# Ledger of designs, part 24: designed miniproteins, single chains, continued (5)

Each design is a single chain, and the fold is of that chain. pLDDT is the mean over its residues in the fold that is shown.

## One batch from the design tools (miniprotein)

Design m16806
Fold by ESMFold2-Fast:
Structure m16806 (fold): chain A 136 residues (1-136)
Amino acid sequence: SEILEEAQKAIDSFNAGKLDEAVKHAERAVKLAKENLDKITFSEEEIHALAHAYAVLAFYYALKGDTEKAIEWLEKAIILAPSEEHARYLLTLLYVPSTILNDDTLIKEGEKLIEKAVKEGVFKLSPNERLKLAFS
């Protein structure tokens, strides 16, 4: 899958410290997912990789000080996460920009978004139902 390939390249580039390359691949993965939303059934692996791609975008906008965009991308990452535990794991990646900027706003908002997702039963939905919710 081209979506999985681009999302995986975003994750690999992010882990290698190549943030600009990670962002380009994350944006490509998101674009491909959006263009195919009603055309294909996504695998759980594709949706999990997309959750990480959105977390990379949240990280990037957080480092730029664009907290509003960081929250928008983080909400999508949380919705696409396979579980509450995985959503909390994705939130831990954002402790780096929060520490650098000495601002915990994104972490506090992320915790609220996870609590809302739990209350609304988001993690009980199928992967493809979560994908549609993330693009709603």
Scores: mean pLDDT 87

Design m16807
Fold by ESMFold2-Fast:
Structure m16807 (fold): chain A 60 residues (1-60)
Amino acid sequence: SEADELYKQMKDLTDEADKLLDEGDKVKSSKLYKQADDLYNKYMKVRGEELKKKLAELAA
């Protein structure tokens, strides 16, 4: 699903940010963590819409 793809992209960015933090690049690491947070917000929106559709079908 679109939500699963967004979640995977978020995880890939956090993994990259963690590597940069370990290397001492706090500036680049911080930027990637912010990008991951943006993706997480998109993930929550998409997942919420998918769950609402499923609930509406089950409640009918």
Scores: mean pLDDT 82

Design m16808
Fold by ESMFold2-Fast:
Structure m16808 (fold): chain A 81 residues (1-81)
Amino acid sequence: NSIAQELNLTPEQLEELQKAKEAEVEHPLVLYALGIEYEQENNKEEAIKAYQKAIELSEELYGPDHPYTIKSRARLEKLKA
């Protein structure tokens, strides 16, 4: 679907996102997906905040070179351009 394409996640990462949503836990992928939802609502300011929080959390948990950190940074840079 269009949201899955916008997420640009691997099948494994999509499964991790779904499990995090079902468990209602704060997860970098959930914050990343929330940012994309705000983009679709044309709420750029909230999208930026969601991506920034996703980056901070994923850097803390996995480090700056982790795929989750990289994907959130790529989205944030695209919004700032």
Scores: mean pLDDT 79

Design m16809
Fold by ESMFold2-Fast:
Structure m16809 (fold): chain A 75 residues (1-75)
Amino acid sequence: MYSDEELEEKLLMLEALALPRDEALELINFVSEHAEELSEELKKLAIRALTVVAEDESAPAEVREAAKKALEVLK
């Protein structure tokens, strides 16, 4: 689904809290599903972005819970 370039761009947008709900959920689920296939650089970026989202009070609860679950898979 995502190229490495697109994935990096989307993860940076996720960290900036700039992704709409549906796109954020899709990205978080993709990262969780493909955790083993991510480069170390993308994995570190994903952990950083997911940590920001998991603690973001303005994010929908569904997105925050997805981020927390994805962090458990990546860590």
Scores: mean pLDDT 81

Design m16810
Fold by ESMFold2-Fast:
Structure m16810 (fold): chain A 72 residues (1-72)
Amino acid sequence: SAKDKIKAVLFKMVNAFQKGMDEGKSLEEIFERMDKVFQEESKTLTPEEQAQLERAFLNIKRGLEDEYKRRK
């Protein structure tokens, strides 16, 4: 389902964030990696699925940005 596809991509993005944190990367570098994943995954999705992924990605990025700032 569309929800399952979106959750799988979001899980990849959270894993990329954790890996970037472990590697000591900056927030900018981590978000660049996540944006690249979003762009590549979006190419394989329908416009409807792409819109849902974009909304979910924006929500998760806000939470991760706040977490990064609190940990610094």
Scores: mean pLDDT 80

Design m16811
Fold by ESMFold2-Fast:
Structure m16811 (fold): chain A 75 residues (1-75)
Amino acid sequence: MSEEELEEEVNESLARMARWIAKTLGGPLDKSSKFELAAVESLPEEEREAILKTNYIPASERFGEIMEKIVLESL
């Protein structure tokens, strides 16, 4: 139980950090990151094409929520 509770808290903290970075900072697209690619692929076609052309992910609440979900589902 304590081990499971600690693991859950760590996973939540990692997901929240990923959300905060994507929401607040944005940054260059890391094409080697399966998480960032999956998040970009979940966006509308116009937004996805813009990111792939610029290799840059703009900071947004929506992208932050997508990153949090993908990180949590991968942990």
Scores: mean pLDDT 73

Design m16812
Fold by ESMFold2-Fast:
Structure m16812 (fold): chain A 75 residues (1-75)
Amino acid sequence: MKEVMEGAAKAIEADPSAAPLVAETARDVYRLYKEGKTKEEIAKVLREHAERARADPRYQKTADILEEAAKKVEK
């Protein structure tokens, strides 16, 4: 969880206009974590949000950060 929150802060600093997407991602991840979902399910949601960021040329750094967060959650 700490790694995801640190990633969210870094993503917003790199791409401030991505703040709504990053906030949505953090909210969804926190909900799944509270529900006791597996790390694989949490990583899947992080990757889905990374794909959404990747589709927007403005959010390439955010996409990279979300992909790294997914890899860290799976370990």
Scores: mean pLDDT 78

Design m16813
Fold by ESMFold2-Fast:
Structure m16813 (fold): chain A 94 residues (1-94)
Amino acid sequence: SIAAELQRAERDLAEIEEEIRRLEEKVKNGEDLEGVKKQAERLLRSLENMLAHLDAALAASTDPALRARIQALRARVEELMKRVEEIIEEAEKK
């Protein structure tokens, strides 16, 4: 069901956000920059896949409440993708 998929996506995003926060701290401290970059690139791919799935779900849904929930998750994924891209750029500068 789409509602169960959205609940899973919300939990996955919370875990990804915590992982991003840890990578931001590591890059700020200059710790394991190569490992940080590889992990960030993996997270970016995961977020891109989530965005594609949310786009498909949005196209298939006519329920206003579900559409609003999908749009909120989509915006959150885009914000996290931006943060991951900034981590990669900062790691490459060091």
Scores: mean pLDDT 87

Design m16814
Fold by ESMFold2-Fast:
Order: sequence, then structure tokens, then C-alpha cells
Structure m16814 (fold): chain A 77 residues (1-77)
Amino acid sequence: MPSLLESAKEGVETLREYIRKNLSPEQVAFIESLVEDVLNGKISLKEALQKIAANLSEEDREIASLLLSQELAVKNL
């Protein structure tokens, strides 16, 4: 549905802007590479979430996991 897709895309962009503003360039690159790898089928969502849990603080992990989940949801709409 267009309104749900637009809302989801807006949410993704808001999360990406938050990450770029609040995390280090290395953390941003790490998160963006994981999102790309999941979207391209290189790794599973489970593996990406495990990598996030291993490499990010609890606060950053929640935001990264939310971005990954929203990006995957948008791809599947």
C-alpha cells in the first residue's frame, strides 16, 4: 500500500540521518554494509543481528537493528 511504503521509507531515512549524525563514520559504514549485505542476500538477517550485537553498544544496537528491520520490510513491500 503506497501510504505504508512511504511511511516506512520516511522512517528508514530518519534512522539513517540519526545514525550519520550520532555514530562514528566507522559505525555508520559497518551498519550500512550490513544492511546492503542482507538486502543483497549475502548474509541472513540473523547473522546481521549477531554482528550488530557483537560490535555495537546496547543503544546503537537497537537503532541499527531497527534500521535493518525497516529496510528489509521496505524491500518486501
Scores: mean pLDDT 78

Design m16815
Fold by ESMFold2-Fast:
Parts: sequence; C-alpha cells; structure tokens
Structure m16815 (fold): chain A 88 residues (1-88)
Amino acid sequence: KEKEIEELRKRIEELIEKGLEAAAAGDEETAREYRREAFELELELEKLENNLSDEQVALLREGARAQEAGDLDAAQAHGDRLLALLAE
C-alpha cells in the first residue's frame, strides 16, 4: 500500500535526523536507539517493496543488532547466512 510505504519513509527520515542530532550532541546512546528504530522500519519497508522472506529480514535484524553490540563474529555469520540464502 502506497500510504503505508510513504508513512514508513517519513518515520525513517525523522528517526535518522533525530539520531544525527543526538550524535552531534554527544549522546551516542540516544543516537544508537534512533538508528536501531530507523533500521527496523527500513526492514519493514524493504519487506513490503522488495518481497523479502521472513528469514532474510530476521538475518538482517540479527546482524545489525550483533554489530551494534560489538559482536562482529555474530554479525559476520548473519551476513554470510543471508548471502547463502540469496545464492539459493
């Protein structure tokens, strides 16, 4: 639905702007939260527009969360699994 897509895009842009403002103010915790929220909405948008599977969306979410937590090994593993699914 076009209205849902436009509403998601607007929310994503607002969250990105708030995240940049928080980062500029030195509030990295708040900036990280806004980036996380924007990423979740981006996953919803991509699922609607690009017909992503639930498994692909889950791997993107898990990878991003692992990267933000500093677990680079887990983030890499999730990325590798996503690429393997795309190759099938």
Scores: mean pLDDT 73

Design m16816
Fold by ESMFold2-Fast:
Formats: structure tokens, C-alpha cells, sequence
Structure m16816 (fold): chain A 90 residues (1-90)
């Protein structure tokens, strides 16, 4: 949704090096809640962690929106288990 996209764009603009934020903390749609976004200690680099429960089509839409808002952003996608995602979100 446009609301989920705006929440992610706002989060990306505010994240500091080493910080992580979950799709649950951002109150994204249920299909996107099983993600964690991490700002790496390298300029403009982000990792998006996702699980088998994450809707891939919605994740692609979010990735496209991030690249449109931040053309210099480098995104890496990492598939993790639900348990690993919970550890990342804490």
C-alpha cells in the first residue's frame, strides 16, 4: 500500500549506521510485517531480511519505491528463518 511505502521511505531516511527496524514496528500491512531493515555502516547500504511468510510481490514494490526515493541506495535481500527475524527485530 502507499501508506506502507511511505512508512518504509521515512524509516530509511532516519536509520543510522547499525540500526534495524522491523515491519511490525513500522505497522506495515501483514504481508510485509515479516521484514527487518538494517542500515549498514557503509554509506547508502541497506539489508532487508525477509522470511517464507513475506509476500515477495509486495517486497519488490517496496524495493522499487526505495530505489526511486533514494537512487544511490544499495539494497541486499537476505532470506532468514522466522526465529532469525525475531532475533534481528530485538
Amino acid sequence: SEESIQKVIQAISKLQAGEKISGKDLELSESLQPIVIEKLPVANEFTIYYTQKTNIDDLVEIAKAIKEAFPEASLSFVSVTEEELEELSH
Scores: mean pLDDT 84

Design m16817
Fold by ESMFold2-Fast:
Structure m16817 (fold): chain A 71 residues (1-71)
Amino acid sequence: MLEERRERAIEEARETLTAKAKEAGIDEEPAEEVVEELALVRLGAEAEAAGDEETFERLKAELEALELAKR
């Protein structure tokens, strides 16, 4: 299910960004927008690689909306 995979991708993205921040010696938590953006990019790449065009287009639209919202 896309929702379950999204939650997993968000957790993985947050862990990745948090680990990189700590490795760089900064105590700043990654912004939620950055975490969500990375998660959507990763999910989109997986969907494209799997040939799941429906999921890819949905995630692409969400990433585009997120980009517009931060302007």
Scores: mean pLDDT 75

Design m16818
Fold by ESMFold2-Fast:
Structure m16818 (fold): chain A 107 residues (1-107)
Amino acid sequence: SKENEEGIVKAMEELYKLFEKEVKELIANKASKEEALKLIERVILGLRNIKELASEEMKEEIDKAIKELEKLKEELENAKTREEQEAVLKKAVEVLKKLVEKLKELA
């Protein structure tokens, strides 16, 4: 239903907003790679939970974003510098931003 799709979009916007804020805080505080990895794992879990309630078209877009974030998690695990870690986190924020925009178009 449209109400369900609007609910999914709202949940995604809140997840994106919190993730962007947490990424900015991790970068500002020069947080460890372990903290950054845990943050990406938490957002992937959040996406999996939202996916279960979503329409089939929305599920497909959420699944694509999850796969991109899993690849970024592997890139983060292999990052050797703080600059590389920050670049991966910024890419992860962009993945969520694009997902929110796509889901709004589907609602």
Scores: mean pLDDT 88

Design m16819
Fold by ESMFold2-Fast:
Structure m16819 (fold): chain A 73 residues (1-73)
Amino acid sequence: IVDKLVELGFSKEQAEKIVSIMPSDSDVVFNKDSVTFYSRYNPLSFDGYVSKLNSIPGVEATGGPVSIIVRKK
């Protein structure tokens, strides 16, 4: 997953931080310019995860109804 995030244009440090923040039970979908995390069992805590992801320099995260979308800023 870190290698795929680097292919999307994230730095290795950004990719490692994203992986460390997101729950291991999340379903992951790679898009052309973004990655989407889905809760497998429960809705994600958008406030907590989105805030942590947006604290990474150069990373933008947006919460949706059932998912978090992460892209390079």
Scores: mean pLDDT 72

Design m16820
Fold by ESMFold2-Fast:
Structure m16820 (fold): chain A 67 residues (1-67)
Amino acid sequence: GAASRAQLRDFLQTELGLPPDVADWLAAALEGRSVEAAMAVLRRLFPDLDEARRAALEARLRELHGR
């Protein structure tokens, strides 16, 4: 199933260190999106993330969507 807004908010706070208000805003924007669409948004908002960090984020997001 798709990741919930609460799961996405916790993911964004833990993985990207976003403050709760920013994490909730971004979680709302990512809710209902595929992993690929969510990663496209994250790459646009965080262009300084290296490829290894992006791969780790994608793997974690896929885990949330596969539950």
Scores: mean pLDDT 81

Design m16821
Fold by ESMFold2-Fast:
Parts: structure tokens; sequence; C-alpha cells
Structure m16821 (fold): chain A 80 residues (1-80)
């Protein structure tokens, strides 16, 4: 199901954060947001709009894509 797909993506992202070379504070921030999104996906319909930041709402799938992109950018910055 779509819900199972999104939960798998979030768990894969969580493992990726834990394996990354990011500073502990950045890992904690990503893990907290991932755990929040896992809860939102588990408790709400997959089409629910969630608050990402003040004035910005998006679907859980869009939020996961944004978070995946943010992690890749920070991983790239650390490896320079």
Amino acid sequence: SKKEELLQRLNDLKARVQASDLPPERKAAFLAEIDRLIKEVEENPIDSLIDIMPGLKMTPEQAIELLEGALEAEERAVKR
C-alpha cells in the first residue's frame, strides 16, 4: 500500500541518517522530524496536509521528498 511505501521510505531515511557523517545535533534534528512524519503517516490519511513550517503545508509524500533532499544536501556539504 502507499502507506507501507511511505513508512518504508521513512525507515530507510532513518537508517541513512544514523549511518551518515553528520554532526550529532543534525542527526538528532533529522531523526526527530522522521519520527514525527512516521507518526503522521501512521495516524492520518496519506492525503492529509501536514505543517512543515509556518505557512507551508504539504502531503507526507512531499514532506519525505523534501527531507530526503535536505539530507543529501547536508551529506554532500560534510564530504567537501
Scores: mean pLDDT 81

Design m16822
Fold by ESMFold2-Fast:
Structure m16822 (fold): chain A 64 residues (1-64)
Amino acid sequence: SEEEIKELYKKLKEVLESTDPNKPTVEEINEEVKEFAKKLGISEEEVLKKIAEIKEKELEKEKK
């Protein structure tokens, strides 16, 4: 659901903020997206698209 995608986005953001910036986390992020896609029964591209839409919505809200 959209709510679950939003939770994933929040979780990834928190992980990135708590992780040492010198440590590569790209593979871990990709794996998380892949697992979430399998859990929801959708494609990885679909998950990324939904995350991007949530991010765009947050940015639009911040512009005001």
Scores: mean pLDDT 67

Design m16823
Fold by ESMFold2-Fast:
Structure m16823 (fold): chain A 71 residues (1-71)
Amino acid sequence: SLAERLKAQGDFYYSQGDYLTAGALYEKAAELEPDPQVAAEFYRKASEAYRNAGLTEKAEQMEKKADELEA
């Protein structure tokens, strides 16, 4: 799926230390993922990537989205 491809691209950029790009790719993957539990996992990955990039507020937004999907 497109979500799976975006997640894989996010993993690649994360492995390269490009946390900002990884976060954006994980966020897009989460938005396109039809399974709410898998989407929550992708939002948590986006949160971790954004936190590593120094984007604390955006990381917190991603965590809130994940929490809402797991409710």
Scores: mean pLDDT 90

Design m16824
Fold by ESMFold2-Fast:
Structure m16824 (fold): chain A 101 residues (1-101)
Amino acid sequence: MELFKEFDVDGDGKISFEEFVKGLMTYDKDGDGNLDDEAFSVFDLDGSGVKELRELIENADLDGDGVIDLEEFLKMLEALKKNPKRVPTKEELKSIKVSLD
């Protein structure tokens, strides 16, 4: 949830593709550590991360409106947690259950 707020520049509860890319580039690992570091290290840019990031956002955008809401973002993180070696599919993201506290 904290990570989502770093990307949600407008505070609308939605993240556009451009906002997500910008947020990821400015993401500060200030000792928050743990799962998010492992999940997002898959986008550590050794020259191809932009395509994988776009595919991830397209798959997480279950409504097809070009933005990622909090629930979709949490499903994306959960999918990356289960298999960080590949971009999760739309089918996997639909299958993931998340609870908002």
Scores: mean pLDDT 60

Design m16825
Fold by ESMFold2-Fast:
Structure m16825 (fold): chain A 84 residues (1-84)
Amino acid sequence: SLMERIRQFLLAFHEWLQTKETLSLEEFEALLRELGEKYDLPELAEIAIKLAREYQKKTGKTTFSRREAELLVLKAIDEYLASL
């Protein structure tokens, strides 16, 4: 189901975040694309990438903390579900 794929995406994302303290935009985008392909959620991945790029443009930050990355992905899920 769609909700099960979103759950698996989030679990895999959370596990990956435990391996690093910070992510560059390139690392974050690569991870999101990999998970979007693996769980058949490419549109969710592209929304999250768009939000990450917009966040970096507004803040001028070169890296994302685990918390920032998590909040961006949760916002992307909300926007994705609202688009259905």
Scores: mean pLDDT 87

Design m16826
Fold by ESMFold2-Fast:
Structure m16826 (fold): chain A 81 residues (1-81)
Amino acid sequence: SRKELLEKAAEILKEKLEAGLSVEEAVEIAAKELGVEKEWLLDPENAKEIAEILRKMGAPASLVLELEVHVGMKEIERALE
């Protein structure tokens, strides 16, 4: 079930990011559609799996990098409050 949620999250994120939405907006939409917390999608372990799924789906490298940078920035922000 967790893997299926991550795969669905990757599908939603790919569609929204390719449509030109920001990572912040795409994550909020995915969280709402899947009924999960935004923080669950931005968790480093979950985000890493989503990035790997995006690469396997043939998402542009720049789009995957944008997601990874956003997740890294949010991780730093959480550590600093």
Scores: mean pLDDT 82

Design m16827
Fold by ESMFold2-Fast:
Structure m16827 (fold): chain A 74 residues (1-74)
Amino acid sequence: SYVPTKEQLEAAIRATEKTDPELAAKHREILESEDDPVKITDKIGEATIEYYESKGDLELAALLRAIQEQERKE
């Protein structure tokens, strides 16, 4: 599986800030609290799923959860 660098994660968070500043803030907190890029990526995935569930987009949240579970098995 592809694991992004911290610099790539920072760039992704900046892009997310333009559309979903609340989600970007959650991602930034995770990036600042963890040093392991695998753990950062996993926690960002969970936070994104929880964010869309909280906004009522259950179909997108379920799709993202399925993708995350598949990546964890590989």
Scores: mean pLDDT 77

Design m16828
Fold by ESMFold2-Fast:
Parts: structure tokens; sequence; C-alpha cells
Structure m16828 (fold): chain A 120 residues (1-120)
């Protein structure tokens, strides 16, 4: 399904962005938070693999996608709270990652709604 392929590509991009955010936090000395973001990225990779192994199971894909969206929304909220604690350069880099994650979350929500239409 082209929609499932787009979902997998958006999830891969989300994983990359979370790893970039983790590197910024690690450089600023937030080692535990960086580890939590890497763990989140690993959980998203597991979601992505589950979807790849079950490309015909729309109900599973929708459930896994909605879980990924909620995880990403929570990560964005936590990252926004950290902005005032960072150096100006790191804050600017992290703000750009947050903006990309927010746009990506919107695209994921649109893809999930389209997949729900295929299920109905």
Amino acid sequence: SPLVEELLEELERAIELLREAAKILEEEGFLDLAKRLRNLAENLEEIRETIKENPENLELIIDEGETAIEMLKLAVEHLKELIPTLSPESAEKLKKIIEELEELIKRLEELIEKLKEELE
C-alpha cells in the first residue's frame, strides 16, 4: 500500500530526528534524557518493523501508528520544556528538530485517517 510505505518513511524520519535530539542533549550533559530519547527511537523502530511484517493488517497498522503518534507528541512536549535550559546554539538546533517533528506528526495523523477510511 502506498499509504503504508509513506507511513514507514515518516516513522524512519521521526527515528532520525529523535536520535539528532538525543545527540544535542548528550552534548549539553543531559545524558539520562538522551538515553530516554534513544529508547523512544528504538521503540519506534520496533513499531516500524511490526508494520513492515504485517503490511496487510490495517487494524494493527492503525493501532501501531496511533501509538507512535502519541509517543512522538509526548517527546515534543518534553523537548520544548528543555529549550530554556540549553545554550542558544543547541536551543536553535533543537527548535528546528521540534518543528520538523510537529510537521511529521501532522503527516502521520493524515496517513492514519486515510488508512481508517480504507478499513471502513
Scores: mean pLDDT 90

Design m16829
Fold by ESMFold2-Fast:
Structure m16829 (fold): chain A 66 residues (1-66)
Amino acid sequence: GPLGELAKKVAEEILERLKALAEKKYGPAKGTVEQISPTTYRATVETDKLKLEVIVTGEMALALLA
């Protein structure tokens, strides 16, 4: 649904920005986006020195874009 699509889009945008920052400072990074529920996604960025996880809900994504 629309909230799930919004959560996915925001999670992917957060992933792209965090991956770029991690790679600039720490070298090669792996990025993944995982669906937890129809309206919730997890973005994970991992290097040999750092692991970051961000949980994005459709409601939170909507609030951030308001």
Scores: mean pLDDT 84

Design m16830
Fold by ESMFold2-Fast:
Structure m16830 (fold): chain A 80 residues (1-80)
Amino acid sequence: MEAERLERQQLVARVAKLAGELVDLGGDAEALAAEIQAIIPSATVTVEDGNVSIGFSAPPSVEQLRQAVAALEARLAALR
């Protein structure tokens, strides 16, 4: 449980960081929010003035967070 909890915290921080970078680069905030919610249905993504806030109505799994990170990294690569 402890290792999973730590990994989950690190992955949540990485998802938020990647989402923020994508919005800062002029990425499609609506598509970004939809993709995160497709992977993590409990996620609520709010984008205001280029700032991204991600909340969860239920704790996301490590697997869901890893999938979200991979998807966001792929989007970031596509914008280069």
Scores: mean pLDDT 78

Design m16831
Fold by ESMFold2-Fast:
Structure m16831 (fold): chain A 113 residues (1-113)
Amino acid sequence: MEKVLIDIESADPEKLPTTAAEVANRIAALPSVQSVVLRVNPVHLDTVKALVSSKVKVEGAKLIPTLAQLEVTTTDVDAVLAAVKSLSEELKVTISTPELDVAALKNAVERVT
């Protein structure tokens, strides 16, 4: 099993709790996903808890009100990344995977020549 860290950014803090819950629920519904932890600013905690499925654990964190973080435990990282890309395009939000910078690894290999 692999862990994937996902950052969700909304331009509007009032839209973040609904958007973060939707992303978390859709990722948690993937057959390869065993668990999802959703971290939000404490101001969104109660709203997000009301909106998430039983597979999603919600935690308060020291995040700005426009940012949420997902920690996803999965047997298929590629399926999670494909879902993230699709959701980013559908919901018009910025979703990133800060721990999986494949472009930085490619640039490091290309700079040795």
Scores: mean pLDDT 75

Design m16832
Fold by ESMFold2-Fast:
Structure m16832 (fold): chain A 110 residues (1-110)
Amino acid sequence: SEPRLAFLLAEIDDGRIRILARNLLGDLEEAEERLRELLAELGVPEEQIDEAIEKWRNSPNTLPALVEAARRHNADLYFVGLFTPAERATWEALFDELVEGYLTAVEAAG
């Protein structure tokens, strides 16, 4: 019954985007387990979940890749049961901007 929401905050440092995960349920390890459960509940294939989680586990800055993989499977990691449709659309737009910015910065950095 607790909220299952994690926010990504982007910080720009020397032209690089840094993503910090914020989790209402606890630390980053708890966020990882919660994201895995949410992906499964939203019908994302287990193989894709495991791959995305492994990438995030090996590099904390790859959390955006997990969310992008979820979006390709019509999954929503951050908005299950917490927002109205209008609020969710607003947060989805913000999150898309943050993910795109992060991926662009990572590609530019090598």
Scores: mean pLDDT 47

Design m16833
Fold by ESMFold2-Fast:
Structure m16833 (fold): chain A 71 residues (1-71)
Amino acid sequence: SKEELIELINNSPKLSDSLKEKLVEKIEKGEDISVSDLVEVKATGDEELFKQLLKYDVDKGVEALKNAVFK
């Protein structure tokens, strides 16, 4: 869920407060996480959070495709 993803971001021991705020704001607004943001998260070494953010973008893209096909 979006709430669980936000909690993972806020609880990351490796991310700066600035990066946490940026990612939370994007998720709350329903925006995609940019490639630049994903690279920055990966660079911190938080592999689990990186995977969850990548899944968020992929799931959003899959949902958009489903809506295009079935609506």
Scores: mean pLDDT 80

Design m16834
Fold by ESMFold2-Fast:
Structure m16834 (fold): chain A 82 residues (1-82)
Amino acid sequence: SLEEKVLELAKIAREAGLISISEEEVKDILTNGSEEQKNALKMYIAVAYLSIRKDGEGAMELIKNSLKDPSEAERKILELAE
């Protein structure tokens, strides 16, 4: 599921020290957050994960694409968790 993939990437980023958001906070935002909050969370986690991979160009491209299409962050999460 999308939630499982978001939680997996968030765990990796948290263990690397790049994010501090808890599993419970991630679940809360994905369930009860606004669409804007959900998209921002997905972008935040995907950018952190790309930083672990040292993919600065991919992180910048995701930020640019997410400004044009908020669904790009979800697509990137699904791609990265494969």
Scores: mean pLDDT 84

Design m16835
Fold by ESMFold2-Fast:
Structure m16835 (fold): chain A 84 residues (1-84)
Amino acid sequence: ARETLLKQARLFLEQAEILKDKGAIGYGAKAVAYTLLAMADPERAEEYRKLADEYIKQAEKINPELGEKTKRAVDAAEAAARRL
């Protein structure tokens, strides 16, 4: 489970780096990545969840609709991760 979560988080961080100039979409990828990192590392979970929340807020500032889609993507990622 942890190894799978770390692998998926890394893929989302790589995608966020590719999309870094795409504003809200790039922030959305970072929010999902840090949510998965929080689930993989309980000792740093609070820090990673704070980062994920900040990236959701950055996406909302640029595009409220993409901010809501980002929240739903984070929720879906958490649900999928709990099933691993």
Scores: mean pLDDT 78

Design m16836
Fold by ESMFold2-Fast:
Structure m16836 (fold): chain A 61 residues (1-61)
Amino acid sequence: DNGLRFATNKGYHEGVLAKQNGDTDKAVDAIRRAVKEMGKKLGLSDEQTQQAFDEAVRMAD
């Protein structure tokens, strides 16, 4: 699903940006917000949104 991958990549980029700005403790929150917002725009299910979040956190770690 292209939407799932797009949401995951958006979350990853926001997490990396937060870490680069010194907001490491806020990186997970930044990922969660980005994935939730993108998932909502793309019509992803709650399960797909959770999968995108888990993958983005794994990639950003």
Scores: mean pLDDT 81

Design m16837
Fold by ESMFold2-Fast:
Structure m16837 (fold): chain A 89 residues (1-89)
Amino acid sequence: EMSEEEYLAIRQKALTLYYAGEHDAAKKVYEEALSQHPNNKDLLANYAELLAHETEDPELFVKASRIKNDPSAASVEEVKLLIQEIKAK
């Protein structure tokens, strides 16, 4: 279980790295957090959105952003499948 404060700190660190152009370091922040909290939906949704920024498929980006803004929009399993779909591109 992860606190909201811990989640927000992880997200801020990843976004800071991403907008500094350190995209691989930003992904690693979420990957390390997910290794400790593999079913945390907020982490999964933010990681999916970060990965979708690199995709040529705008529908995948829209799906990831919707889940991030409304966690009820998808199950944990559905977000994990979306992450695998994005990575396969």
Scores: mean pLDDT 80

Design m16838
Fold by ESMFold2-Fast:
Structure m16838 (fold): chain A 86 residues (1-86)
Amino acid sequence: SQSDIVRQLNSLIQQLEKAQNEEEANQLVNEISLLLLQISDPATLDQLFQQVLDALEKTPLSPLDKGILEGILLLAVGVQKLLLQK
């Protein structure tokens, strides 16, 4: 269900906020991206995307690594928004 996907995303976002290195952040961002592609409500998608970006910013990763992961997230959200347009 959508509520189960949102619950799983909230857990992964909390884990991302505590990520200490690129390997941890990459794994979490990949899992988050796949779940974002399953969100059917555009407002919920935008709120979750902002929460992911906020969590990523709190990590000690380099600006370059953060930029790459943000790019991956932007692509996933962009694709999902296109699929939700009718």
Scores: mean pLDDT 88

Design m16839
Fold by ESMFold2-Fast:
Structure m16839 (fold): chain A 69 residues (1-69)
Amino acid sequence: KEKTLEEIKKILEEYGGKILEESEDSITAVFPSEELAKKAIEEIEKKYNVKTNSVSLGNGKTLVGVKVL
C-alpha cells in the first residue's frame, strides 16, 4: 500500500497537483485546473484499484482525493 501511494503521489505531482495530506491508504492534492485533475485521476484509475473524488474550489482549482482499495 505504501509503495502504491508513492506511485500515485508521483502521478499527481506530474500533472501539477500539490499534495496537501497523506495517510496510510489515502492522499489528497490540489490541482491548478480541473482538466489536469481529470487527467491525473484517469491515469491513476487505469493503473490502480482506487476510489477517487474531486471537488471544484470555484477559483479554477480542483481538490482530488484518492483512496487505495
Scores: mean pLDDT 81

